Designed miniproteins, single chains, continued (3). Designs and how they scored, part 62

Each design is a single chain, and the fold is of that chain. pLDDT is the mean over its residues in the fold that is shown.

## One batch from the design tools (miniprotein)

Design m10265
Fold by ESMFold2-Fast:
Structure m10265 (fold): chain A 68 residues (1-68)
Amino acid sequence: MGGSEAAKLAVDAANSGGTAEVTGSNGGKVTASGSNPTSLTAAALLAIGDQEGTVTVEINGKKSTFKG
């Protein structure tokens, strides 16, 4: 459940003209931007797939942490 909330936050920020960095529990990182649809899909898959640990979403220097 935390992964889906992280994915929503990242996609919402990117679609609002921002940039969101998603970091999975395994150290994988994806930067989501509304100008790059592939990055939105990659960020959402990373956030949803890595649910067993901590997923971090950073938007304009603000970090939000979601637990799996």
Scores: mean pLDDT 72

Design m10266
Fold by ESMFold2-Fast:
Structure m10266 (fold): chain A 80 residues (1-80)
Amino acid sequence: SMEEIEELEKKIEEYEKKIKELEKKIKELEEKLKKAKEEGDEETAKKLEEEIKRLKFEIGILEGLIGIYKGLINLLKKKS
């Protein structure tokens, strides 16, 4: 139904918004990582690299969910 499609589209929008927030955080952490490496702070650099990796993994999950929901929307459109 159109209502099911609208709910899935809303979830996609929420995930896309979350991805943008995570991308902004990654950019800030990458700037901090560059500074830590320039200063020779290997411990801080390692922690920042691990946090960046975690956020990138979270983006990957959200992108996967968006793909699934887009697929479901396409199936619902073909069923109608």
Scores: mean pLDDT 88

Design m10267
Fold by ESMFold2-Fast:
Structure m10267 (fold): chain A 58 residues (1-58)
Amino acid sequence: SQHEKIQKELEEVLKIPDLEERLARLREILEKIPTLTDEAVEELLEKVRIAEERKKKE
């Protein structure tokens, strides 16, 4: 399904070691998904941001 393909692409993006590239790719992919609400996009980006902030301290 389209959702399965997009989910796989998002999982691959989250494996990118470069934080700036990862976040840029993630936002582009989420913006391509017409079925995602703005709230869902922001929630996903916030989760990634929080995880990355924790990694930076380690």
Scores: mean pLDDT 71

Design m10268
Fold by ESMFold2-Fast:
Structure m10268 (fold): chain A 71 residues (1-71)
Amino acid sequence: EIDEILKKFDDMVNGKLSEEEKEKLAKEIEELISEELKKIREENLKNRKLYSEEEMKELLKKLIKEALEKK
């Protein structure tokens, strides 16, 4: 469920998750948006694009929603 993953992400940002829970969530996000994360890394290398913590949070939420809505 999209809401569950986004809630866990918010809990992680607010420091409410243990290190084990953070690692598990990070792996789940990586699995859902690995292609998008790879594209972001490539764009950062080309353009020196720096995302603020807030911008990264918004981008990750968008990518998670799109991944979960894709078929």
Scores: mean pLDDT 66

Design m10269
Fold by ESMFold2-Fast:
Structure m10269 (fold): chain A 95 residues (1-95)
Amino acid sequence: MSLVQEAEVLLAMALLALAVLKTIGEASELQEKAAEHLAAAASAAAAGDLERAIEHVEKAIEYLEEAIKKGENKKTAERAKKLAEEALELLREAA
């Protein structure tokens, strides 16, 4: 499996974690912004635009870190952040 394909799977997992929060009405604005950037990163990665994918993942991690600091759905935000950080490492190796 390619590094980009593995990164796409990790981004999808992070998105799913945040989508659950939105479905139950618990998602914060920071988590919604993180999800928007993770979705943009997945789209960019699928298009082969690794630089853009990396920039979007970095932004998502920043929003998730702020959500964690504020105590907003901390465990889910921490899991999504870890998945995003693993995806970021793979994207950087592929770039």
Scores: mean pLDDT 86

Design m10270
Fold by ESMFold2-Fast:
Structure m10270 (fold): chain A 76 residues (1-76)
Amino acid sequence: SEAEAAARQAELLLKLAEEAEKEGKEEVAEKYRKLAEEYRKAAEEGTEVSDETIEIARELEPDLQARAEKVAAALA
C-alpha cells in the first residue's frame, strides 16, 4: 500500500540520517531528515515532491552509494 511504502521510505531515510549524524556529518543528516519529511508529506497529501526535494535527493546520491558499498562489504 502507499501508506506502507511511504512509512518504509521515511524510516529508511531517518535511519540514514542517524548514521550520518553518528559519523559527524550533520549537514548530510539534516538533508536526509528533510528528504524523509518531504516524501512523507507528499505521500500523505497525494502531491508530487518539489524540484528542490529532487535536487536534495541527487545531492545525497554519493553518500548513499558509499553507504551501500559499506553494507555490501559488511555482508560479504
Scores: mean pLDDT 77

Design m10271
Fold by ESMFold2-Fast:
Structure m10271 (fold): chain A 72 residues (1-72)
Amino acid sequence: SAPPLTEAQRHNSNGKVAYSLGAYNLAIYHYKKSLELDPNNVDSWRNLGDVYLSLGDYDKAQSYYDQARQLE
């Protein structure tokens, strides 16, 4: 069985739900909170990139994807 979700993982999960609902600002909030608690969370960096790509902000999307890549 998996251990309980950390606060960082809960924020990442809440961000994914917000993103799926088109609530992009709420998704950004939760992904950033995830990264404040766990800056090595590759999934949250990638997901933040996806939100900014959906918003048409390629430069921010690229920056977040590059951070995720450097942590792999």
Scores: mean pLDDT 87

Design m10272
Fold by ESMFold2-Fast:
Structure m10272 (fold): chain A 72 residues (1-72)
Amino acid sequence: VPEEAIKLYQKGVEAYARGDYETAVKYFEEAAKLMEGDFKARAYRLIAEAYQKLGDTEKAEEWRKKAEEVEA
């Protein structure tokens, strides 16, 4: 896994922990672009959870489906 992707993922986790779900989504999307397989699916699931926290159930379902497609 690229070090740059890990750093972006960590920034996303920190933003999520602070309740800054909009910023968390941005960092997880950037991290996911540099990742494949299981790590990319994990980033997509966290994006889905962040959208759920924002009340955007439609976007949450879209990203959950994307995570399933990466795992399949």
Scores: mean pLDDT 83

Design m10273
Fold by ESMFold2-Fast:
Structure m10273 (fold): chain A 59 residues (1-59)
Amino acid sequence: MSFEELKERIEKAVKERDEELLEEIERQVTQLALDGQIEEAQQLGKLMKELKKEYGVKI
């Protein structure tokens, strides 16, 4: 899955409050960091945190 696809998936999951999908995405973001795509992983993690805060999703 590309960075753009993951970003869109995060936005959808947060808006729909799909905690299970968010957990799956968090695992994929962690895998990106392990694969050396640290900058992309950090950007996706920050986006997830900010959107969760805005939509009141449980951390």
Scores: mean pLDDT 76

Design m10274
Fold by ESMFold2-Fast:
Structure m10274 (fold): chain A 61 residues (1-61)
Amino acid sequence: LVEEAERLGAEGDRLRREGRYEEAARKYQMASDLFAQAGDLGSAAFARLKAEEARRLAEKA
């Protein structure tokens, strides 16, 4: 779970750098869900914030 969540977070970071904000938000949300399932609530909350930021950027594009 944690390793998969970390991979999804890294994919989100890459997509965000490419300006693919909607896809980045989806990856961050998936990472947040997996961190929460693993009991890593801090990482889950951080990934959720990243997803919200990416979605906000997508809406402005």
Scores: mean pLDDT 82

Design m10275
Fold by ESMFold2-Fast:
Structure m10275 (fold): chain A 55 residues (1-55)
Amino acid sequence: SELEERRRELEREIKELEEEIAKEKDPEKIEELRKELLEKEIELGVLEIEEAVSK
């Protein structure tokens, strides 16, 4: 499904952000990346609910 594809895309983006955070040395950039990570995690949660309701 299209929702399943978007879920996989978000999971990949989350993993990439986690890896970037692990490599980053600047506290300000780490905070920005963590904010992006949180936004992606929220989006993933909403999408999972949407996928469940659509079935």
Scores: mean pLDDT 81

Design m10276
Fold by ESMFold2-Fast:
Structure m10276 (fold): chain A 57 residues (1-57)
Amino acid sequence: SIEELAEKIKKVAEENDLEMSDEEARLIAERILEGKPLDYSTVSKEEQRLVELEKLY
């Protein structure tokens, strides 16, 4: 589930000494499960941050 994946992502971020909100972890989990392609040239600052955090997982 999204919630279970988000919890795991947040734990991985914490283990790497990175601050991640519950909301950010959930958004990353949703992206991973949805398989949404990302275009870095057109993404907002918030979305760019989510992409960087997603790489940690």
Scores: mean pLDDT 70

Design m10277
Fold by ESMFold2-Fast:
Structure m10277 (fold): chain A 61 residues (1-61)
Amino acid sequence: MADRMKGLLYYAMGELFYKKGDLELAVEYYRKAAEYFERAGDEKAAEEARKKAEEAEKELK
């Protein structure tokens, strides 16, 4: 319910910051999205959010 909506919101924020090149903020928001998707029981969305966080984190290196 609310957790899934928060997951979607944080995921969108992660994508916004990723597009702007704010990779550290993108990682933070993608990780928050994954946590809320996990709490909502949406394991596929949580896994996708974790992949996005890992991609952004790799670009920081």
Scores: mean pLDDT 83

Design m10279
Fold by ESMFold2-Fast:
Structure m10279 (fold): chain A 60 residues (1-60)
Amino acid sequence: SAATDAQIAAIRAQVEEDEKLVREYIEKHKLSPEERKLMEDGLALHRAWADAQIAALRAA
């Protein structure tokens, strides 16, 4: 449905913005390799969550 497509588009846009902000934060604050890995692992989990949410919306 158009409503589902709009929700999926919003989730994708939010993930892209969140990733941009996190990468900007890493560069700005000169994080250690360990801190960078934790933030990048967090982004991977966030992407996995978003993919699951999109799959659930498509299944509904």
Scores: mean pLDDT 86

Design m10280
Fold by ESMFold2-Fast:
Formats: C-alpha cells, sequence, structure tokens
Structure m10280 (fold): chain A 74 residues (1-74)
C-alpha cells in the first residue's frame, strides 16, 4: 500500500538524514538545514521520477517529511 511504502521510506530517510546531520554537526545551523533540505529534495525527486501515481507521491512526501523532522531535531 502507499501508506506502507511511505512508512518504510520515512524510516530509512530519517536514518540517512540523521547520519548526515551528525556529519555536519560542527557546521552552522544554516549549512545543516540547507544540506538536509537539498538531500530531502533530491530523494523526493527520485521517488517521483522512478515511481508512478499515489505510491510515488506518498514516498516523495515521506522523504520531505523526514527532512523537516531532522531539521526540527537540530
Amino acid sequence: SAASAAASVYGAALGDLRALAEELKDEPREVQVAAIREAGRRGAASALRNGTGEEAEAMAKAVEDAAEEVIREL
């Protein structure tokens, strides 16, 4: 289901983006936010390009939501 695919992608994206935040922890917050948003944007674009319909849109949304969650945790 779209919800199941989105949940799986969200968890994976959270892990990857938290690892990116840890690598950038000594950088200014502005640099961390920009890098995480760019990674999220690229992941969402990839999901839309490689999928179709509601499931691809849900997976793209999950990547964007994961990026905003990691930014909130900074």
Scores: mean pLDDT 86

Design m10281
Fold by ESMFold2-Fast:
Structure m10281 (fold): chain A 61 residues (1-61)
Amino acid sequence: SREEELLEDLETARKKYPDDEEIQKLIDEALEALRAGDLRTASEHLAEVLFRVSELEKQKR
């Protein structure tokens, strides 16, 4: 399901970037939105996580 896919992506990001406070905050907010049944807000927070991940990956070049 879409909810299961969002949970898997969030869990992957949480494990890969445990020391990034902004990513952890966005993941926590996305999980709260999922718990409330707000898939739109959860998807928006996941998009913010992915954007930040992209920026961090550029710094490792």
Scores: mean pLDDT 81

Design m10282
Fold by ESMFold2-Fast:
Structure m10282 (fold): chain A 86 residues (1-86)
Amino acid sequence: MAEELLEEARRIAEETAEMLRQAGERSEDPEVSEALRRAAENVRGMSEELIKYAEESENKEEAAKQVLERMRQAQEEAREAIRALE
C-alpha cells in the first residue's frame, strides 16, 4: 500500500541522515564534517519533497515505489561514502 511504502521511505531517509550526521561528528576534518552534515540535511529535504509529491500523485502506489527505491539508493551511496572515510 502506498502509505506503507512512504513510511518505509521516510524511515530509510531518517536512518541515512542520522548515519551521515554521526559520521560528520566523528570526523576531525572540519570540511569533511560540514560536508557530511549538509549531506544529511539534503537527504531529509529530498525525502520530504519526494514523499509530498507522491502523496499528491494520481498514481500514488507507483510514485511511492519510486520514492522508496530512490531512498534505498541514497542509503547505499551514503554507506559507501562513510566506508571510504574509515
Scores: mean pLDDT 83

Design m10283
Fold by ESMFold2-Fast:
Structure m10283 (fold): chain A 68 residues (1-68)
Amino acid sequence: SEKKKKEYEEELKKDPENVVALYNLGQALFDLGKYEESAKYYEKVLKLAPDFRAARENLERSKKALRE
């Protein structure tokens, strides 16, 4: 949802390292078919929280979606 994407962007303006907001924005971008952008946000999640399993799994899904 575009509305949810904007809400997460606003959360990140207040707290740029909010891991949950970064992850949720990554998911919203994936749902919009923006796989390269979603991968960037999942990578940022993993830099801040290396044990965030769902972000690792979704990063792999985003990378797979970009392969021909």
Scores: mean pLDDT 84

Design m10284
Fold by ESMFold2-Fast:
Structure m10284 (fold): chain A 99 residues (1-99)
Amino acid sequence: LDPKALLAKGKEYYAAGDYDKAIEYYQKVIEESTDPKLIAEAYYNLGKVYEELGDLEKALEYYEKAARIYQELGIYSDIFIESSLKLGIKLIEEGVKKL
């Protein structure tokens, strides 16, 4: 099993709107990969899937897991970490306001 191939397959399903299969393949990357960068990318993509499904709590949880791994690897991405943190703050703010 190639975790990079599993990640690519998950991305294909996500692009096709098949979120159930995207989740399945991203979870397989997390379970079968020993590469922290691939695991972090799978967590980030799971966050995106749950955001599309409207499960903001799970989306934030997965974004946080991805950001933590990237931080531990010394990868200070301005794009996904900063954007995910700002999105997370907005979603928490809106969630608290929405009963």
Scores: mean pLDDT 75

Design m10285
Fold by ESMFold2-Fast:
Structure m10285 (fold): chain A 86 residues (1-86)
Amino acid sequence: SKKLEEAFEALKAGDYKKAAELLEEAIREEPLSPILSTSLMALAIALAVEGKEAEAYRILAALYRNEGDEEKAKKYEELAKKIEKE
């Protein structure tokens, strides 16, 4: 997916907000492989630990949507929105 490639370039550049937006678009077009999903999940956890909570939760929401877990996806989207309103 071109959007997934763009998301990886954003991650490589340290632009986690743009990366999360591009991941959301990429997942909407084509499901991620299990290996990529696991790697991005680890990245999201690392971002949360680093204090980049809104970006981490946006990536987690996209990943759970990719897995078909709408309840978890919604939970993490709401958490990201609450942080972004501060």
Scores: mean pLDDT 79

Design m10286
Fold by ESMFold2-Fast:
Structure m10286 (fold): chain A 73 residues (1-73)
Amino acid sequence: MEEGKKYIDKAKEYLKKGDYEKALEYAEKAIEEFSKVRKGYPEALDLKAKAYEGLGDEEKAEEAYREAHRILS
């Protein structure tokens, strides 16, 4: 069914484990799956932002947070 939901769950799991690269990988996969139906799964973008924060990429984290906020409109 929803592959995107599966990737969201994996991204959350890896964030809890501190594996930020894997968390980012699965957040990106979730975004890709949701982009096939509708761009606008804010949770996937939020997870991507948190993964970038863990990696120390504050600029990309801010970009992802802004995209998540834009989609809520």
Scores: mean pLDDT 76

Design m10287
Fold by ESMFold2-Fast:
Structure m10287 (fold): chain A 58 residues (1-58)
Amino acid sequence: MELSEEEKERLAKAIAEGTGLSEEQAYNAVEALAGLGLVDENTPDEEVVRLAKQLGGL
């Protein structure tokens, strides 16, 4: 995984704020997106939120 633990936590917080998911659910979304190669350390917070919404409709 290309993301550090700190980066995953920050992206998870952005997803939680943008989607209304819990931080735990948002963290799982970050890990899923990173595992699919859709998100890395260069991905902006806005893009991560958009991809998380597309992944499962949330």
Scores: mean pLDDT 75

Design m10288
Fold by ESMFold2-Fast:
Structure m10288 (fold): chain A 59 residues (1-59)
Amino acid sequence: EEKELQELSGRMMEAAAAGDVERAREYTELAAKNSDERASEGARRLGAGLIAAAEARAA
């Protein structure tokens, strides 16, 4: 459902802002698994950027 995906995207962004790389990865995988093939690729691309941002903040 669209709401479910939006909630996961929000949690991914929160994890990235906190520098929590592990949680950012976890929520990215959950968003991808709860999406069709097209939305899954979008979720992974968004997640990759957010994970990189979290890593930069953690360093």
Scores: mean pLDDT 74

Design m10289
Fold by ESMFold2-Fast:
Structure m10289 (fold): chain A 61 residues (1-61)
Amino acid sequence: SLEELIEELRRLAAESPIPSLRQLVEEDLQYLLESDLPEEEKIARLEALIEMLRRILADLA
């Protein structure tokens, strides 16, 4: 579950034409993975990032 969300986020970030957005996503992901946050909170944050990125990519299409 967590690993699948990480893969999906990275895939979506790679599809982004905006380099700064890709960098911010990777920085946020690194912080999240290095943190001692509960898995439920990590999942919630990943889901929010994925949803945000999907909306951005849809707007650019």
Scores: mean pLDDT 78

Design m10290
Fold by ESMFold2-Fast:
Order: C-alpha cells, then sequence, then structure tokens
Structure m10290 (fold): chain A 61 residues (1-61)
C-alpha cells in the first residue's frame, strides 16, 4: 500500500507540474499495485484517487 500511495502522490505532483504523460504512467502503476491488495475501503479510496488523477491528465493531453 505504501508504494501505491507514493505513486499517487507523485502522479498528483506531475499533474501540477504539467507532466501529464508521466502522471498517467505513475497513476497506472499505482492502480496496478492496488490490484495486488485485498479489497478494502482504503484500497478503494486510493483507486478512485489514482483514476481521477489519470482522468485529469488524459483530459490535458
Amino acid sequence: MELAETLIRAAERLVKAGDFEKAIKYAEEALKQLDTLAPSPEVENLRKHAEEIKRKALEKL
């Protein structure tokens, strides 16, 4: 979980910096890491956050 959280934070910072392609890559890696974890409210919240970051970055490309 710590790795997924780190990737999500990095993706958010990349969106703010205008590096949308890298932000998408980091968000997708976070989603991949979250897929290895058992379902929980915390995992679901992190997944939604990563998907939202990916969506925003894709809209800017």
Scores: mean pLDDT 81

Design m10291
Fold by ESMFold2-Fast:
Structure m10291 (fold): chain A 68 residues (1-68)
Amino acid sequence: ADAAFEAEREEFLRAGEEALEKAIEAAEAGDVSKAAAYASAAAILYAAAGDNEAAREALEKVDEAIEK
């Protein structure tokens, strides 16, 4: 059983979700620099969890919020 890896993966996914939420909040507030920093953090965390699709979606979602 790869329970240790699964627990670590869940931590990365959770941290990624928090970073993505902060990135969207920053983008909506017009803080492009902060939004980009949190978006990068979210993408790195999702990729570390093995979820490249979530990493891509996070970057795309923040980019869309910035470009409004």
Scores: mean pLDDT 80

Design m10292
Fold by ESMFold2-Fast:
Structure m10292 (fold): chain A 55 residues (1-55)
Amino acid sequence: MIPLVVFHPRTPEEVARLQAIVAEFRARKAANGGVVTPEDLQEFAERVRQVEAEA
């Protein structure tokens, strides 16, 4: 039972922006009692794509 970590090589700039997005996503999960909604997932994915596009 080895968890897989999906980590792609990223620039420091991209990492910093992703950290901000992750923090926001975690806050939203906490607001929903630890449950993530499809809307939150879509927003998270969209923001990640924006960061990747900028890098």
Scores: mean pLDDT 69

Design m10293
Fold by ESMFold2-Fast:
Structure m10293 (fold): chain A 97 residues (1-97)
Amino acid sequence: SLKELLLEAEILLGLARIVIGVSKVTGEDLSELYKKLLEEALKKLKEAAELVEDEEKRERALKLLEEAEKILKNAKNLEELEEALKLLEEALRVIEE
């Protein structure tokens, strides 16, 4: 279900925001956990985007997801992972429109 995929993605992105916040406050390197949450959100959002019947909206979402995937594959630090988070949140917004 599209609604279930979007809810799962929203939960994963929410957890990713919490994890980065904890990492910044504690100084603990939680980058691997943060990256894993973003990779799971990407997977759910890619599945959700394929269910979008509006071609323009689907193409916009898939473009954002492709950019996020490239960042996630090459990310070396928390700043790059935060950029991926923003792209995934934008893709979620586009699909929900």
Scores: mean pLDDT 86

Design m10294
Fold by ESMFold2-Fast:
Structure m10294 (fold): chain A 58 residues (1-58)
Amino acid sequence: MLELPRERVERLKEELMRRGWPEDAATLAAELLVESELKREAGITLSDSDQAAVRSLL
């Protein structure tokens, strides 16, 4: 995966496996969840930046 965030996929996969998910299901779910998150971030990038700024002030 050249452009895909492999580190995020692998990290989420490991987290799902710790919760008892089988490796195959965890891999597929992690890829789908990361892709979904990226699509949401692309749709609301300004809101995400504003929220991060507020949180950083604390």
Scores: mean pLDDT 65

Design m10295
Fold by ESMFold2-Fast:
Structure m10295 (fold): chain A 91 residues (1-91)
Amino acid sequence: KNKEEALKYLEEAKKAVEEGRFLEAAKYTLKAADAALPDLPPEKQKKLINLAVAASILAVGASISEGEDKEIDKKATLELIEEMKKLVEEA
């Protein structure tokens, strides 16, 4: 349940980034981390939290940026979401 729920939120986060809904993307990355945390060992919990926080900061950055800076933050957010997916899948 927790792993499946987290992966669903990460898919929603990715779609939100692709659609320019960056604040929703930040929300979904944090929800994904919250859903996955109970089933992870402490070392992976810390890594997941750090990835989720970084992804949310970059997504917020994309929401307030323009031009090249927005595209850089968008790309970085997508890369962190993929790292979160791998971590949750490997559980």
Scores: mean pLDDT 86

Design m10296
Fold by ESMFold2-Fast:
Structure m10296 (fold): chain A 88 residues (1-88)
Amino acid sequence: ALVAEAEALREAAELAVEKARELLAEAEAAGAPEAELERLRRQLELAELVLEGARRQLEAARAGDLAAVEAARAELLERLKALQEEVA
């Protein structure tokens, strides 16, 4: 269960990073204002941090380290909150 949940979160995070990269590339190609490009770059950086957190949680789950899973989950929630606040 824990490994399957962590794997699903990692896959979702990878898709989010891919989407953020596509949006930034489209904005750059369209000649978007620098303020918009800076915002999209910050969103990409936060999405990549979420992916790192999801990968860390998956490694902990695969190792059976419940304390590490809980710590990684807490860190991931903080990173998700930061990303949500940036996109609002």
Scores: mean pLDDT 84

Design m10297
Fold by ESMFold2-Fast:
Structure m10297 (fold): chain A 100 residues (1-100)
Amino acid sequence: SKREILRVESEASMAIMQASIIVTHGVENAEEDARILEKVLRTLERIRRLAEESEDEELKRVAEEEARRIAEALREAIDELSKVDPELAERLRERLRRLE
């Protein structure tokens, strides 16, 4: 479905933007920024499930591509968080690794 593809792309764009703000401006509040990254992780989990469960080959391909982009943005944001709170960053990195 064209609408499902657009929804996945929109959700991915928002998630990437949230992670990119942390990378660009740095971590202002470790707990608050970690909560933002946990929401980004939940978006990644949903998109990866769509990629695994979808029978629509085009939707599956788009979901796989967007999942890779979100994971990359998350790694960069978690690296920034690790400069301020390495324990919190490691918990998020472990969750990300389980999705790979």
Scores: mean pLDDT 88

Design m10298
Fold by ESMFold2-Fast:
Structure m10298 (fold): chain A 68 residues (1-68)
Amino acid sequence: GPAEAAKALIELANKGAKKIVVELADGTVMEVDASNVAQVTGAALRIIGDDPERVVIKAGDEVLEFEG
């Protein structure tokens, strides 16, 4: 769900991901600078707040999919 997607985003940033791309079910795409705490926090809060049916998180070659 959205909480698990937000957690994965934060974990990827903490593991040294450079750029993270978040795609929401409504077609919203967020490019996140993983070194920018405000961007990571803002993206995580948006995932939680929007309660999306699906979240796709991409970091380098890693692709993670979460259902709402």
Scores: mean pLDDT 83

Design m10299
Fold by ESMFold2-Fast:
Structure m10299 (fold): chain A 89 residues (1-89)
Amino acid sequence: MLYELPPEEAYKILIDLNEEIAKSNKEEISADELSILALMKEYGLPREKAAEFNKRIKEAYRNSPTSEEKVKKLKEIEEEMKKEKEKLK
């Protein structure tokens, strides 16, 4: 998921979808909040670490000059999240 699509395009689509879902339910939940909650659920991360990884994901697509570099950075972030999950076991 995180590393398979062009990060800027995939992340924007996910944000837009999350915003549309929130609007349809008349609930104001930020796309960042939904992403943080998803990372907490999927990787078993505490909220503070999920927020840090979400921030790094956003920085990866903003600061990387190519889609390939963005994918590389997202893969690195995902691998770190998996390592954090394993430390809890």
Scores: mean pLDDT 66

Design m10300
Fold by ESMFold2-Fast:
Structure m10300 (fold): chain A 63 residues (1-63)
Amino acid sequence: MPVSPWLREEAVQAAERRLREGEEEAAVVDHLADAISKLTGLSREEARRIAEEAVREARERLA
């Protein structure tokens, strides 16, 4: 995959923190997608997909 396991774990942890702080899921996805795109140079489409996967994983960990 084009992203390291470390980056995925950091994204999941960031999503967990933001969800615990009461941010809406869609807002968390937008924030993470922007951050991933800027950090990695991936397209907005790829970054959003990674952000959505991270938010889904974060939700499972918080359940």
Scores: mean pLDDT 79

Design m10301
Fold by ESMFold2-Fast:
Structure m10301 (fold): chain A 82 residues (1-82)
Amino acid sequence: AAAEARVRELLRKLDEYVQKANEAIKNGDYEKAIEYFKKALEVADELIRLGERGEVSPETVEAARIFKEELQKKIDEIKKKL
């Protein structure tokens, strides 16, 4: 279904932004890493919003909420290096 394809694309973007953020960390570009983690948070928020509309399973919504918390912790740790 279209909703399932949309969820898969959002999960793909989430992985892409996290990978780019980790690459930025390896390069010492902490500001760029924060930018990518913030983009990943926006994708996680979109997954949560779709779940609130019943387009995503409650299990996937909960996973997105947990992942959002972990991304925020990573941003906070990187900010300590700036």
Scores: mean pLDDT 83

Design m10302
Fold by ESMFold2-Fast:
Structure m10302 (fold): chain A 61 residues (1-61)
Amino acid sequence: SAEELLARIEEVLRRLRAGEISAMEAWRELMALSEQPESQLPEVRAAMTRLFDAILAEQAA
């Protein structure tokens, strides 16, 4: 469901910001999540964009 996918995206973002996973691990998770049908929903795409931006920021640091 979209709710479950949003929760998964937020958990990956939380783990990345907490330093529990690397940017590369977060990128692999994002790619797997993008294969879900719900990834086409506007709210899910917005959450994925936030995660993508966070991954890029970590790689730049």
Scores: mean pLDDT 83

Design m10303
Fold by ESMFold2-Fast:
Order: C-alpha cells, then sequence, then structure tokens
Structure m10303 (fold): chain A 61 residues (1-61)
C-alpha cells in the first residue's frame, strides 16, 4: 500500500508540472480560457497531492 501511494504521489506531482506547463503555453499563445482551465486542473492536482501526503504520513505513524 505505501509503495503504491508513493508512486501515485509522484504521478500527481508529474501531472501538476504538466498542467503548469500547459497553462503557460496557453497564456503565451493567447488562449486565456484554456490557460485558466489548466490552472484549475493544477489546483486540483496540488490539492490531491496534499491529501495523499497526509495519508502517507498516517501510514508511517
Amino acid sequence: KLVSLEAALNLLKAAAEFAREKAEEAERFGSRERAERWREELRGLEEAARELEREIEELLE
């Protein structure tokens, strides 16, 4: 379980970085609506990562 959660956390962090990059691309190419949607996804991914970090902490206790 712990190893799977750590793997999931790493994937969430990678997805967050991808979303950040896509938001920046959309901003540069003038797609403000698309950029905002990617920022919303980024916020959700960062929130999910924080929740998963707490779950991992509980398992280590």
Scores: mean pLDDT 81

